Designed miniproteins, single chains, continued (3). Designs and how they scored, part 26

Each design is a single chain, and the fold is of that chain. pLDDT is the mean over its residues in the fold that is shown.

## One batch from the design tools (miniprotein)

Design m8877
Fold by ESMFold2-Fast:
Structure m8877 (fold): chain A 100 residues (1-100)
Amino acid sequence: VQQLIQIRNQMQQNFSDLMDQVMTSTPQQQIDQIRSFSRIVDGYIDQMISLTTNPQSIDQLNRARNYVQQAYSSTDPITGITYLYRSIFYTSVAVSIESS
């Protein structure tokens, strides 16, 4: 549980940093930043899946993975950011299940 919380907190911090960068970036830079961050988030989700045996948590992490893959494939910054936000939200749901 503690390791899952730490990974989720790191993802949230990195997402905050991404938002600060995106606000001052061109649309092409925003897409590149979103794709780069999507790869990082996918790696975190892989780590979280390896740390849990709870089927409900795994289901939420698989939803998070699906959204991060959609973010990576996005050609629109707003759509990409929306999918990244949803991905991080579902990782938070997985952590909440583990903490209950």
Scores: mean pLDDT 85

Design m8878
Fold by ESMFold2-Fast:
Structure m8878 (fold): chain A 94 residues (1-94)
Amino acid sequence: MLPEIPDEVKRILHEGLAELDALRERALAGELSREEFVAQARAVVDKTLAEIKAKLEELVKQGKISEEEGKELYEAARRGLDQALADLEAQLAA
């Protein structure tokens, strides 16, 4: 994660990653099909990114970060969550 990431954004990101890991554990235990895992994991990623976007927009409005910094942090979070999902899908495919 970026060194300058706000703590509140970091908490949202970590919560989303924990939800993805919980879904992976359920899929590995046979409680979720691969299709159900993908659908629920994508919903978690979308929810987490929406919460991060809202928090970053709030921080920009408050003058705590720049608009450009907010855009860079959002793109970094999106890439990180997409990569985490891809890694989890690869683990289930093995």
Scores: mean pLDDT 81

Design m8879
Fold by ESMFold2-Fast:
Structure m8879 (fold): chain A 78 residues (1-78)
Amino acid sequence: MRAEAARRAREAIERLDKAVQEVKKDPSNYEKAKKTVDEARKLADEIEKVDPTLGAFLKAHADRAKEEIDKIVKEKEK
């Protein structure tokens, strides 16, 4: 894989992790986290053109982050 694609994927994963943590602290961050997931999915599509395995890996992480934030919001619903 290309080092640039790997770096971008790593940064996207870190942003996804931060977004999940922010939703855990405050469910009002859900919409912001959802945008981060959407951005990661777009990046995964770009990366998949040069590294299909890395692109699929990033998509899986974005999907998992979406499931996690959805679960947090449901559990924190008043």
Scores: mean pLDDT 81

Design m8880
Fold by ESMFold2-Fast:
Structure m8880 (fold): chain A 100 residues (1-100)
Amino acid sequence: SIDDLIEEILEELEELIEESEDPVVRQLAQQYKKEIEELKKDNENSPDKEQLEKLLELERAAIAQAEAVAAELGLTSPDMARFIAFLREHAARIEELLKK
């Protein structure tokens, strides 16, 4: 279910935050976590497809922000690379679910 997917993403994100030594990555991941929690709260009665579309939009925005920050710093830490990979993996999974 979409609730199970969101719970899985939040659990994995919390582990990533705990394991990350890069304070920039911790900040970005914490912001993303809050945005997912707000999305869940605001869309609990929305159709699954609409929730998935909004989650994908949020995921794509997070990828763009993380990549922009990495570019500005001129350095991609292992933690930043892991965070971007996490975001891309979940975006791909959501895109697959939206294909039925």
Scores: mean pLDDT 85

Design m8881
Fold by ESMFold2-Fast:
Structure m8881 (fold): chain A 69 residues (1-69)
Amino acid sequence: SEEALKLALHIAQLKAQKIAAEMEKKTGQKPTIESKIVDGKVAVATATAGDEKETVEVSVEEAEKILKA
């Protein structure tokens, strides 16, 4: 559903923001976060700071389960 897509993206972005904050604290460099939906099924968010890069994935299916709970 559209709501699950938005929720998955939001969760991925929140997780990436937490990772980015830790990266900034360790590297002293400003982090960047990029997020997208892949094939309408997975929300992908990537946090980058200096030489460090980490990707978080949240499936739309998992978000559907959260909305149903």
Scores: mean pLDDT 83

Design m8882
Fold by ESMFold2-Fast:
Structure m8882 (fold): chain A 76 residues (1-76)
Amino acid sequence: MEEIKKKVKEIVEEVAKELNVKIVDLKIEIVGKTINVDVTVEASEEKAEELRKKITEALKKEFPEYDINVKVTTKK
């Protein structure tokens, strides 16, 4: 659903802003009851892992009936 994708994007952008991380690419795919998020960031691996954890927690809270998969890739 397009509305869910918009909300996921807003949450990802908000968490990235809070952690002062720049998003260079964001892909969101919803398959059945699974939300797949693939985000590329300009950050250290440690910041990327913290971003992944916070996004996952925020999305699980917003969409408790969905399975959440978050992948964060760092670009040097």
Scores: mean pLDDT 83

Design m8883
Fold by ESMFold2-Fast:
Structure m8883 (fold): chain A 113 residues (1-113)
Amino acid sequence: MDADAVVDAARRLTDELGLPDDVRTAAVNLARFAATEPDGVQTLVELANEGFTPAGVALVALAAAGHPDAVELAETAYRNFQRNAEARATSRPDSAELDRRGAERAREVRREA
């Protein structure tokens, strides 16, 4: 997969969502990692399943860049963002809002794939 296309998708996505600098940096770095490393996509799926929001953003970036498994990756990101938003709604409302915005974008990318 073209690493530059994935990184550009991650940068656009983090700009569109207005993500904090630390989340943006982590998402872009994870997107590059997944595009360049043989086990990178599997590592992102595992991190997203554990609730790591930047990994979910990186999965959406891979899907938006035209990954062969775009529908599955976008769906995985959507489910994890939705779960994180529900889990964090009372204790971490700012984090829950980021997860809600991520879920909406993942849903859009899934429809386009």
Scores: mean pLDDT 84

Design m8884
Fold by ESMFold2-Fast:
Structure m8884 (fold): chain A 68 residues (1-68)
Amino acid sequence: SPVQQVVQIHKDTPLGDEPPKTPLGRLIAAASSGTPKERRHIGNVADKGLEQGLSPDQIVRGIVEARR
C-alpha cells in the first residue's frame, strides 16, 4: 500500500536539521503542527515519497496515518 510505504519512510527517516528540498515538502512542513524539527521531518518524508514516485495525495494520506 502506498500509505504503508509512507508510514515506513516516516519510521526510517531520522529527525534532522535539513530543510525540505521540494515545493511539496516545504508546503507540508509549513502547514503541519508540531515543533520546527517535527515539521522539517514531515517535509523530508514527503520529499522521499516523491523520490519513490508516490503522488501528493498518497503522501498526505500516509503522513496522516504515520502521525496516529
Scores: mean pLDDT 84

Design m8885
Fold by ESMFold2-Fast:
Structure m8885 (fold): chain A 109 residues (1-109)
Amino acid sequence: SPEERLREAKVRLALAYLDSNTPWEEVERALRELLRLRGVSDEEIDELIYRDENASKLLELLDEVVLEVLRDPEMRERLIEELKEKYNLTPEQVEKLRERLDRFVEERK
């Protein structure tokens, strides 16, 4: 469904943005896919990403998508499972990841 594609795109963007080992090119790809699903033109996406005047708007959008994913139990657990599989995280590392995600939400309300 369109709603399910949008949810998947949000998880992919949040994963790319939160994973410090992910290069900007992957964050940009995930962001472009999400914005295209929202009906944003490629020209408007380029203006958002590449213009210095839009840097604060870009960061606000990235934080908003991450918060939406982390506040949704299903999307949050999908994000945690993807990181666990990608990095073969131990139970201790998964608990530390959960604590970090909780702090991200607490600091941003």
Scores: mean pLDDT 86

Design m8886
Fold by ESMFold2-Fast:
Structure m8886 (fold): chain A 97 residues (1-97)
Amino acid sequence: TVASAREEAQRAAEEAVRDLEEAAEFAGQVNPADADTLRDLARGLRRAVEEGDLAGAAYHLRAAATIVRRLGPRGAEFAARLDAAAAVLRQAGLVLR
C-alpha cells in the first residue's frame, strides 16, 4: 500500500541519516575537511527528509558516498551503505509520486 511504502521510506530515511552521521565521524578521523562536507550533506539530507523530498535525500546520500569512498576500505563500506540507502529512497520517491 502507499501508506506501507511511506513507512518503509521513512524508516530507510532515518537509517540513512544515522549512516551518514557515522560516515562523517569516521571521515573526521581521516580527513577533517571531508568530515565538514559530510556534515553539510547530513544537514541537507535531514532537511530533504523533513520536506518529503526523497529524490533530494537520495542526491545527498550519493554525494556523501562519492566523498567517503575515497577514504580507504572502511570508507568504501560506508559508501556502499549510503548508495544502497539512496537507491531505496529514489525508488520510493518514484512510487510515491
Scores: mean pLDDT 83

Design m8887
Fold by ESMFold2-Fast:
Structure m8887 (fold): chain A 93 residues (1-93)
Amino acid sequence: SEVEELKEYSIELINIWKEILLKKYKDNPEIQKLIEEISEEIIKLIKGEISLEEFLKKVEELLSKIKDEEAQEAVKTLTKYAIEIYKKIEKLK
């Protein structure tokens, strides 16, 4: 299925971005934990295991805990891409 292929590819891309961010913040375990948690929520959104509304609430909560401005912007960028992927998947259904 085109939808399943897009989901699998999207999850692989999110995992690549997660690994890049974890390496960038290797000396900040608090930020690493927040990146892991946000990445898990993005994967749940792509899989259809969480609604967009619940996803946005969870991401906003996690973002409020990130004190580093650069890390916050990186997470915001990842979240925007995740939402666009989600919208593409929904259009293919």
Scores: mean pLDDT 83

Design m8888
Fold by ESMFold2-Fast:
Structure m8888 (fold): chain A 88 residues (1-88)
Amino acid sequence: MLQQIIDEIRNKNYEKALKLVEELVSSLLSEDKDTQDTLIESFKRALKNKNAEMVGDLLGAIASLQGHPPEEVRKIRDQAIKALKESL
């Protein structure tokens, strides 16, 4: 899922990237709607503002919540930052 989100960002398919984040976050945080809504709104705002660092930080946070090790979290964050910057 995370790699697909990054690929959609790179291809400038921001609406699809947002939809995939909504699906992932809803599945991952099913018992915590306030945190779901906060993450989704923050991601939507980061995409609108073209804030690559924030997009990377949010996808890294989601990877950490999924139980990815710190090395993979950093790799996902860095790939997401690069993908958004290259899409601009």
Scores: mean pLDDT 84

Design m8889
Fold by ESMFold2-Fast:
Structure m8889 (fold): chain A 61 residues (1-61)
Amino acid sequence: MEDFIEEVEKLAREYGLSEEAARNFALGAAWHGWSLEEVKRMLEVARKNAPAARADARAQA
């Protein structure tokens, strides 16, 4: 559980998220019960489809 949050936070930071965004993302992923595999895919998809200029408007569905 805690190691999962740490791992996700680390991954998000590697993808260029700030400390705040990475922690927020990791907490959200853990709360939703996502697997590490899904988290990696989500980050990769987001990277490939970089939004125009959407910083942090709303949570993803």
Scores: mean pLDDT 69

Design m8890
Fold by ESMFold2-Fast:
Order: C-alpha cells, then sequence, then structure tokens
Structure m8890 (fold): chain A 63 residues (1-63)
C-alpha cells in the first residue's frame, strides 16, 4: 500500500485527483488506518471537507 502516493494526490491542485484519492482511501479503509501516516491523511481529509468543490467534499465524507 503506497500511502505517500495517496497523500500526494490529496494535496493536488486538481479537484478530480483529490476526489479520486479520497474515494480510494475510503475503499481501502482498514489498510490505510494501520499505516503510520494515517494521522496526516485524516487531517487532510478533514481539510477537504471544507473544500469549495462539492465532488471533493462528497469523497472526503465517504472516507
Amino acid sequence: LKVNELLKKLTSPDPEVQAEAAKEIGELGDEVKQSGNYDVIKKKLEELLKSPDPEVQEAAKKA
């Protein structure tokens, strides 16, 4: 599992890429939680909930 790649996508300036990464994190669930970087990912997902892009917000809510 490449958590660093998912984190990079979450910080992308492209909202489509951010939404795809958040959706993938939601699908992986437990595998992401057992990663040492989960705290950073969780914080970034919380920031995406405040995004002006509705697609990004929906993907972050599912994660």
Scores: mean pLDDT 75

Design m8891
Fold by ESMFold2-Fast:
Structure m8891 (fold): chain A 60 residues (1-60)
Amino acid sequence: GDLAKFQTDFLAADKGTALAYLLDVPLNDEDRQIVIELIEKDQKEDALAYVVQHLNALEA
């Protein structure tokens, strides 16, 4: 995937747009709720780190 573009776009996005980016991320419900909570708490860097760990597992 285009992980570098995702990272850049996610960090530059407002809270609502960052939440919209999660719709395309293959997370289970528990992991998605964790990321949503981090975004809601204005911890976008922690949210991105969590997402990146999952996306790296999908990059072959």
Scores: mean pLDDT 74

Design m8892
Fold by ESMFold2-Fast:
Structure m8892 (fold): chain A 57 residues (1-57)
Amino acid sequence: SLLERVRREGARRLAEARAEALPILHGARSLEDITVPLRELAELEAEVRRRIAEAEA
């Protein structure tokens, strides 16, 4: 179904983004170093949630 495909794609994108962010977060030395990656992850999570809601409609 469309919903299953959207969920799988969203999960894959989030896993990839988290894997890319992890070394940056581990190397962070200031609040600014973590602010951008965390904001980008939050925005991606919101986008995935929105797409799932649209597919459920």
Scores: mean pLDDT 79

Design m8893
Fold by ESMFold2-Fast:
Structure m8893 (fold): chain A 82 residues (1-82)
Amino acid sequence: SLYDKILEEVDKVIEEGEKKGLSVEQIRFLAMQKVQELLDEALAKGEITPEEAEALRDRVFKHILLKEIEYLKKKNPELVKE
């Protein structure tokens, strides 16, 4: 599915960003750029509607936020505990 393909590419971007020591904000930006790139390609090919693209973007963004929270917990457990 397109969703699974997007998740695989996004997870790769997140992993590379973490390995390079990029900030959480920079990793999120790069991951969202990849999401938009893949959605734009699917829209241009007529594979999805704009409404489906928005729904997929929202689902993938939630995945990115969950990965971000887990990364922050691993790096600074004391600082994330409020």
Scores: mean pLDDT 81

Design m8894
Fold by ESMFold2-Fast:
Structure m8894 (fold): chain A 93 residues (1-93)
Amino acid sequence: SELEELAKKLKVPVEVIEEARRKAEELGISEELFRRVAEAIAAKLPPAERRELLAELLSEYLGVPRAFVREALANPDDPALQERLEALALAHL
């Protein structure tokens, strides 16, 4: 199955991938975006490219602009930016 192939590439048990996919579905993350993120991790893409995919994933999950998520991920030590991201996440949940 596709999940078994992803598990092999990521070197984790298939049950871990199945649970991650289920959690992504619960959070409203598209299957296509989930697969792209998993494939990027498996391919060991450069940190910048992985960060871009993470920004797209969080943007889809939180319903906020990708540019804002990208800025927040680039500045993890900025408390004002992190507080705003947290407030948006709580409003979405």
Scores: mean pLDDT 69

Design m8895
Fold by ESMFold2-Fast:
Structure m8895 (fold): chain A 72 residues (1-72)
Amino acid sequence: SEAELLERTRRQLEGVLEGLRKAAATLPKEKAEEIMDKAIKELEEAAKALPPELSEVFREAAKEAEKLKKEA
């Protein structure tokens, strides 16, 4: 169902954001920024191809990743 797909997608994106948070805390700045930049671009590209409900979740994840990059 759509609801199950949406819940699974949210959990996967939470995992991505957690990974980016750890990268920001543990990796050299240049490496962390590279990983975050790639993740942001991938999330934004995916959002363009997805239905509105999923697109919103991906766009929110991309914004959170952008915040993490700025705080690193």
Scores: mean pLDDT 82

Design m8896
Fold by ESMFold2-Fast:
Structure m8896 (fold): chain A 80 residues (1-80)
Amino acid sequence: MSDAQRAAAFAGLDTDGDGTVELKDLRPVLEAVAGRPLSDEEVLALAERAGVDTSAGLDSLVDYAGFVALVAEAERLRAA
């Protein structure tokens, strides 16, 4: 995924413009990058590997840096 594609995807999900998106709203992007459906547990595992705070589960807020790291972990999952 290119820098422009990541920025556009995040901006489209950040409807309030506060710079954060809930992890559950990122699932469709992560599934598209991984090339398969992801369970709630797999989304949380990717977030933990990306260094994203998962204390609120799927309601955890992800900033743009966390989103970039999540996309990288989903790309690694596709390669496995």
Scores: mean pLDDT 79

Design m8897
Fold by ESMFold2-Fast:
Structure m8897 (fold): chain A 61 residues (1-61)
Amino acid sequence: LEKEIEKAVKEAIATGKPQAVNIGDMPLIDAYQKATKYIEENKLPALADVRNGQLVMVPLG
């Protein structure tokens, strides 16, 4: 999961477009909490969001 979060957030920042995270069978709430923590700990210009039942990394600019 951490590598999927890292990949999605880096792609979101590089493209300026939201990127979905492949969370597999992990519960959305657990994946969201892990993604938010990753962004906060690494001080990345991005936000974790849930759209249409999927975890998405949103770049902040």
Scores: mean pLDDT 82

Design m8898
Fold by ESMFold2-Fast:
Structure m8898 (fold): chain A 69 residues (1-69)
Amino acid sequence: MFADVAAQAAKKHSGEETAHILELMARESGLSPEQVKQAAEAAAKANPDNRDVILEAGERIAQEMLAAE
């Protein structure tokens, strides 16, 4: 499950590195904007010290995907 993968990655990586992982997951796994936001929320919960960076990245990726339509 993508949310579980994002959460595990967030526990082992910095906020900025976790943001890059979310972007790669969205592009390589074909996640929907909604799934990207769910993965970002799971990652932020697993790494609360970097919550704002992770959630901002998730929102940015989701908005970029919606704008491409």
Scores: mean pLDDT 80

Design m8899
Fold by ESMFold2-Fast:
Structure m8899 (fold): chain A 61 residues (1-61)
Amino acid sequence: SVEDYINALENAKDLAEALKILSTVPAEDVDALAEAIKKANLSPEIKAFAFYVLEEKKKPR
């Protein structure tokens, strides 16, 4: 769920852990998670990184 991703990101020690969490997010949850991140109490660095990773997930391969 989106809340589980937010909780995991809040407990991430570094950007490598954040990337591992974000890599498990399916494309259909990307928009909902992006909205939750805007409201979450996360560091600006984690928020910026998460938005970048989620946008890359929307790109067709």
Scores: mean pLDDT 80

Design m8900
Fold by ESMFold2-Fast:
Structure m8900 (fold): chain A 72 residues (1-72)
Amino acid sequence: SMEQFRRDLELGLAEMESFFEAFNMSREEAEAWRREKVREAEERGDEDLAEAIRRGAEAGIRMNERLEEKEK
């Protein structure tokens, strides 16, 4: 249970960090960063981490795009 709790926290932190990383990049840079980091996690067999990174980065990209759209 403690190991599961720690893992859930690690995945949550990875998702949050990926969100802020992608949010602070251009769309092209964020998409490239997401593809690379997801691939690295998948190559290690860490599918949960790959999914957390994907979710966070995609959310960061979408938030950045929405803010840009509202300024038009």
Scores: mean pLDDT 85

Design m8901
Fold by ESMFold2-Fast:
Structure m8901 (fold): chain A 87 residues (1-87)
Amino acid sequence: SKEEIKKEIEEIGKEILEILDKIIARLQANGASQETIDEQRAKKERTEKGIKKLLENFDKFSEEEQLIILGILKQEKRELEAELEAL
């Protein structure tokens, strides 16, 4: 259902933001430059705003579009998990 897809998107969005925070924390621990940290913080802010806008407009999407969005977020999460593991 649309409500179940919305909940899964909310959960994945939260997990993505948590992974981005972990990436920032590891970069800081590894002595990354302030410029690198600021770029990652800007990426997190853009991602957070994007997820918020998506959820605010969620009911305007078809179920097919919602499933595509969910698939994209699942892929983004996997890529960020791999990035975090490589640090």
Scores: mean pLDDT 89

Design m8902
Fold by ESMFold2-Fast:
Structure m8902 (fold): chain A 70 residues (1-70)
Amino acid sequence: MEIPSIDQIQSMSPRDSFQYFYQIFRDDGRDDLADGIQRLLDGQASPDETQDVIDRWGTYVIQQQQIMDS
């Protein structure tokens, strides 16, 4: 499956991008990230929880990009 570029992700609505990544994280066994996204979609995440999810998300994306570039 083709990993979408940042540009492709930016062309998606925030909800669509969250749904897409939710499925990827569930399939990858990253329930911690998937649950965080679900809480964001449900509007139940605290500011601290939202920031934690964003930080984990950024780390994950960078790590995946490094693997693909090597």
Scores: mean pLDDT 66

Design m8903
Fold by ESMFold2-Fast:
Structure m8903 (fold): chain A 79 residues (1-79)
Amino acid sequence: MLSADELRAEAERLRRRARELLRRARELRREADRLLATGDPEAQAQGERLRLEAEILEGLAGIYLGLARLLERKAEELE
């Protein structure tokens, strides 16, 4: 059985991973917006790909944050 401290440590690890995913997603969205503004069809296609990648990373971050909240609730139940 995981202790409350171990559950909180895992929740914090998941929150750190989520923050890194969201940071990378913001960088991808900035690059995508730059490419989409060029009017070049190849750059626009690349921009759309980067927007999709950002959306996937944002979705994964949401999952990690949801898991972190679940682990925090379980830790509270053990204290």
Scores: mean pLDDT 87

Design m8904
Fold by ESMFold2-Fast:
Order: C-alpha cells, then structure tokens, then sequence
Structure m8904 (fold): chain A 77 residues (1-77)
C-alpha cells in the first residue's frame, strides 16, 4: 500500500528532523533524510506533495550549505 508506506517514511523524516532540532545536524542523519525524501518524491502519491515540500523546506532550514554540498557530492544522481 503506497499510501501507508509514504505515511511511515514521512513519520521517520519528522523524527529525524526533530532530533536534528534538539541535538544539531550530523552528516549521517542528513544523509538518511535525503534518501527518505528522495524515496517520497519518486514513489509517494501526489496527495503528499505539499507535506513533502514542507519537510524539505524544514530540512534545508536546519542544515548548513556546507553540509548540503558535501551530501550532494556523496549522493551523485
């Protein structure tokens, strides 16, 4: 069930974002969030598009440009 899978991944992203807000970002946690957000963008139903955008905005706000650049180099598409 794609709806249930998307909901579970969204919950996982929220937990990781909450942890970053409390304890600060780490490369490992940021990498996990990027992978999960990529899965949501590629596989989640359109009903979740707005929620995924909000999670992505929150992630970008909590991570430094330097960390994002490092992740981009590692996560070569």
Amino acid sequence: NAMEKAKKIIEEVRKLLDEIERNGPTLEKAQKIVDLLKELVENAPDEYDEEIRELTKRFNALTSPELLKKLRDILKA
Scores: mean pLDDT 78

Design m8905
Fold by ESMFold2-Fast:
Structure m8905 (fold): chain A 80 residues (1-80)
Amino acid sequence: SSIKERIKEVIQKAKAIAEEAGLEEAAKGLDDLLSNIDNIEPSEALERVKIALDKLKEFVPEHAERVEALLKEVEELEEE
């Protein structure tokens, strides 16, 4: 899969966590990012996803392990 497809997968997983936590605005922000992913550079997309995940971890500490796993996926994509 292309790097953008893998980034979309991370965003979809992050959105699922936000939705499960009832964070409607965070879920909407992730959905907006997902819709715009094909219009931005992969490096910019990764930076925006990382910022969103850092905020999500702060707001939903009960899902911190799931968010940390997604942050690790972002770090692996940054190495490509």
Scores: mean pLDDT 83

Design m8906
Fold by ESMFold2-Fast:
Structure m8906 (fold): chain A 94 residues (1-94)
Amino acid sequence: SRRELLRRAAELARQGILLLRQAVTLNLPDRQSLIDQARELFLQAARLAREAGDDRGSELAERAAELTTQPGVVPQLEAIELGEEAVRTLEERL
């Protein structure tokens, strides 16, 4: 159902946010692996959101994924903020 797709999209986006927060706040040697996983989760969330007809939620999740490809803390913090906006947008439609 549309509601189930939106719920799954929100859950995937939340997982992406969690991994990205861990990558940003922890000076880990495997930081890039966490960033890569977060990007994939945002892309999966975007696909499910678009399938559910939530173009805005999809666009926000895609932009979050795109920002994770940029080096440095600032783009990663922006990706977290866009991810959080994506979750809010998806949940507003539940």
Scores: mean pLDDT 85

Design m8907
Fold by ESMFold2-Fast:
Structure m8907 (fold): chain A 92 residues (1-92)
Amino acid sequence: SNVEKFEEYFNKGNLYFLQGKYEEAVKSYEEALKINPHSVEAYYNLGLSYKNLGKTDEAVKSYLEALKINPTFTDASKELTKIPNIEVPPDP
């Protein structure tokens, strides 16, 4: 099922992230997001993976996609406040 396929890629991404394999984590989260493009957690973890790679612009885009889906997801907004010159979008 799409749920099982999403969970497979999402869990694979989490395992790579825990191993410090951030490029592989990114690819796994991107595959998960192809199956479920509304996963707040997958966008957030994608952002954390990009942050660990020093890919700040990609991290910001991923956190903003999480907030676009769930504007009250405070973990993503808190990560954005740590990045200089980023405007955090106001609550709708």
Scores: mean pLDDT 85

Design m8908
Fold by ESMFold2-Fast:
Structure m8908 (fold): chain A 76 residues (1-76)
Amino acid sequence: DLLRRVLAAVAEEARRHGLDEAAALFDQAVRALQAGDLDTALRLAQQGEDVIRQQASPEARRALLQLARRVGQEAL
């Protein structure tokens, strides 16, 4: 599942930047997807993005967006 892989990768990257609250929200979104609850997963992912906007440095935010794009698009 592509969405699950993107959310899991973003959670790990957020944790590397010390964004533990955002990482926890994305981890919860992954679990919701595994349970088949897409609506809950998207809501939790949106909450994680909101935390990133409030707490992340510009560099961390850029790294997270680039990672999500690469994993999502499987860009070479």
Scores: mean pLDDT 79

Design m8909
Fold by ESMFold2-Fast:
Structure m8909 (fold): chain A 73 residues (1-73)
Amino acid sequence: MSKEEQIKKISELLTDPSLSIRLAAAKELSKYGEEAVEPVYEALKKLPEDVKNTILSQIGKVNPKLAEKLKEL
């Protein structure tokens, strides 16, 4: 599986009904750089504000630069 396919698959897990799966996906995505910005942003647009804030907080703990770029959109 390509890196792009992996990022897309993990980003889809951000919309999972399980909070533990969403947080695990956010943590894994935090290991990626700018290539994760667009797939993560597209997933976040589909989520309620409270869920988005939880995911952004988790990403910010591991990769504050990625979280900042996502907040600017």
Scores: mean pLDDT 78

Design m8910
Fold by ESMFold2-Fast:
Structure m8910 (fold): chain A 89 residues (1-89)
Amino acid sequence: MEEKEASEAFKKLLKGERITDPEKRALVLKQIEKMEEVQDRIFSKHLAQLTAEDVLEVIDLIIKLVLEGKSVEETIEEVEKKVAELIAR
């Protein structure tokens, strides 16, 4: 399953388009699972050091990177850099 196809299906859902094809629905679910995995790994490690506003900024970045077709590991790497920036304030 291609990351680009999954990303495009998720973008359509966010814009209010209905995903009626079962195969495309599976791609959307894959993107949701990917976002949950990244959130669990980041917040289990860093949540205590982040404010509520920082958490929202991190979630927005995760959504952006997943929509760009980044892998879980690539998304975690970029989000870890953002978290380091937020903590250094």
Scores: mean pLDDT 74

Design m8911
Fold by ESMFold2-Fast:
Structure m8911 (fold): chain A 73 residues (1-73)
Amino acid sequence: MLDELQRQVYLLSLYTARRSPDTESYARDTARLLREAGLDEQAEEVLRYTEQGDYTGAVNAATDAVNELVDKK
């Protein structure tokens, strides 16, 4: 689970930097994985940034959420 989430956040960051049309889908998949990990508030934050078109904000929120999971492991 954590390894999959870390890979997803990396991909979201990569697609955001490349201004890919798939960036929104990767952001939504990242939020789904965060919910599956029990980070519902962080998932909502990622979706809020995504709705605003702020993909950099979504990447930062997702990265912070992953760091929180790593610290709890």
Scores: mean pLDDT 79

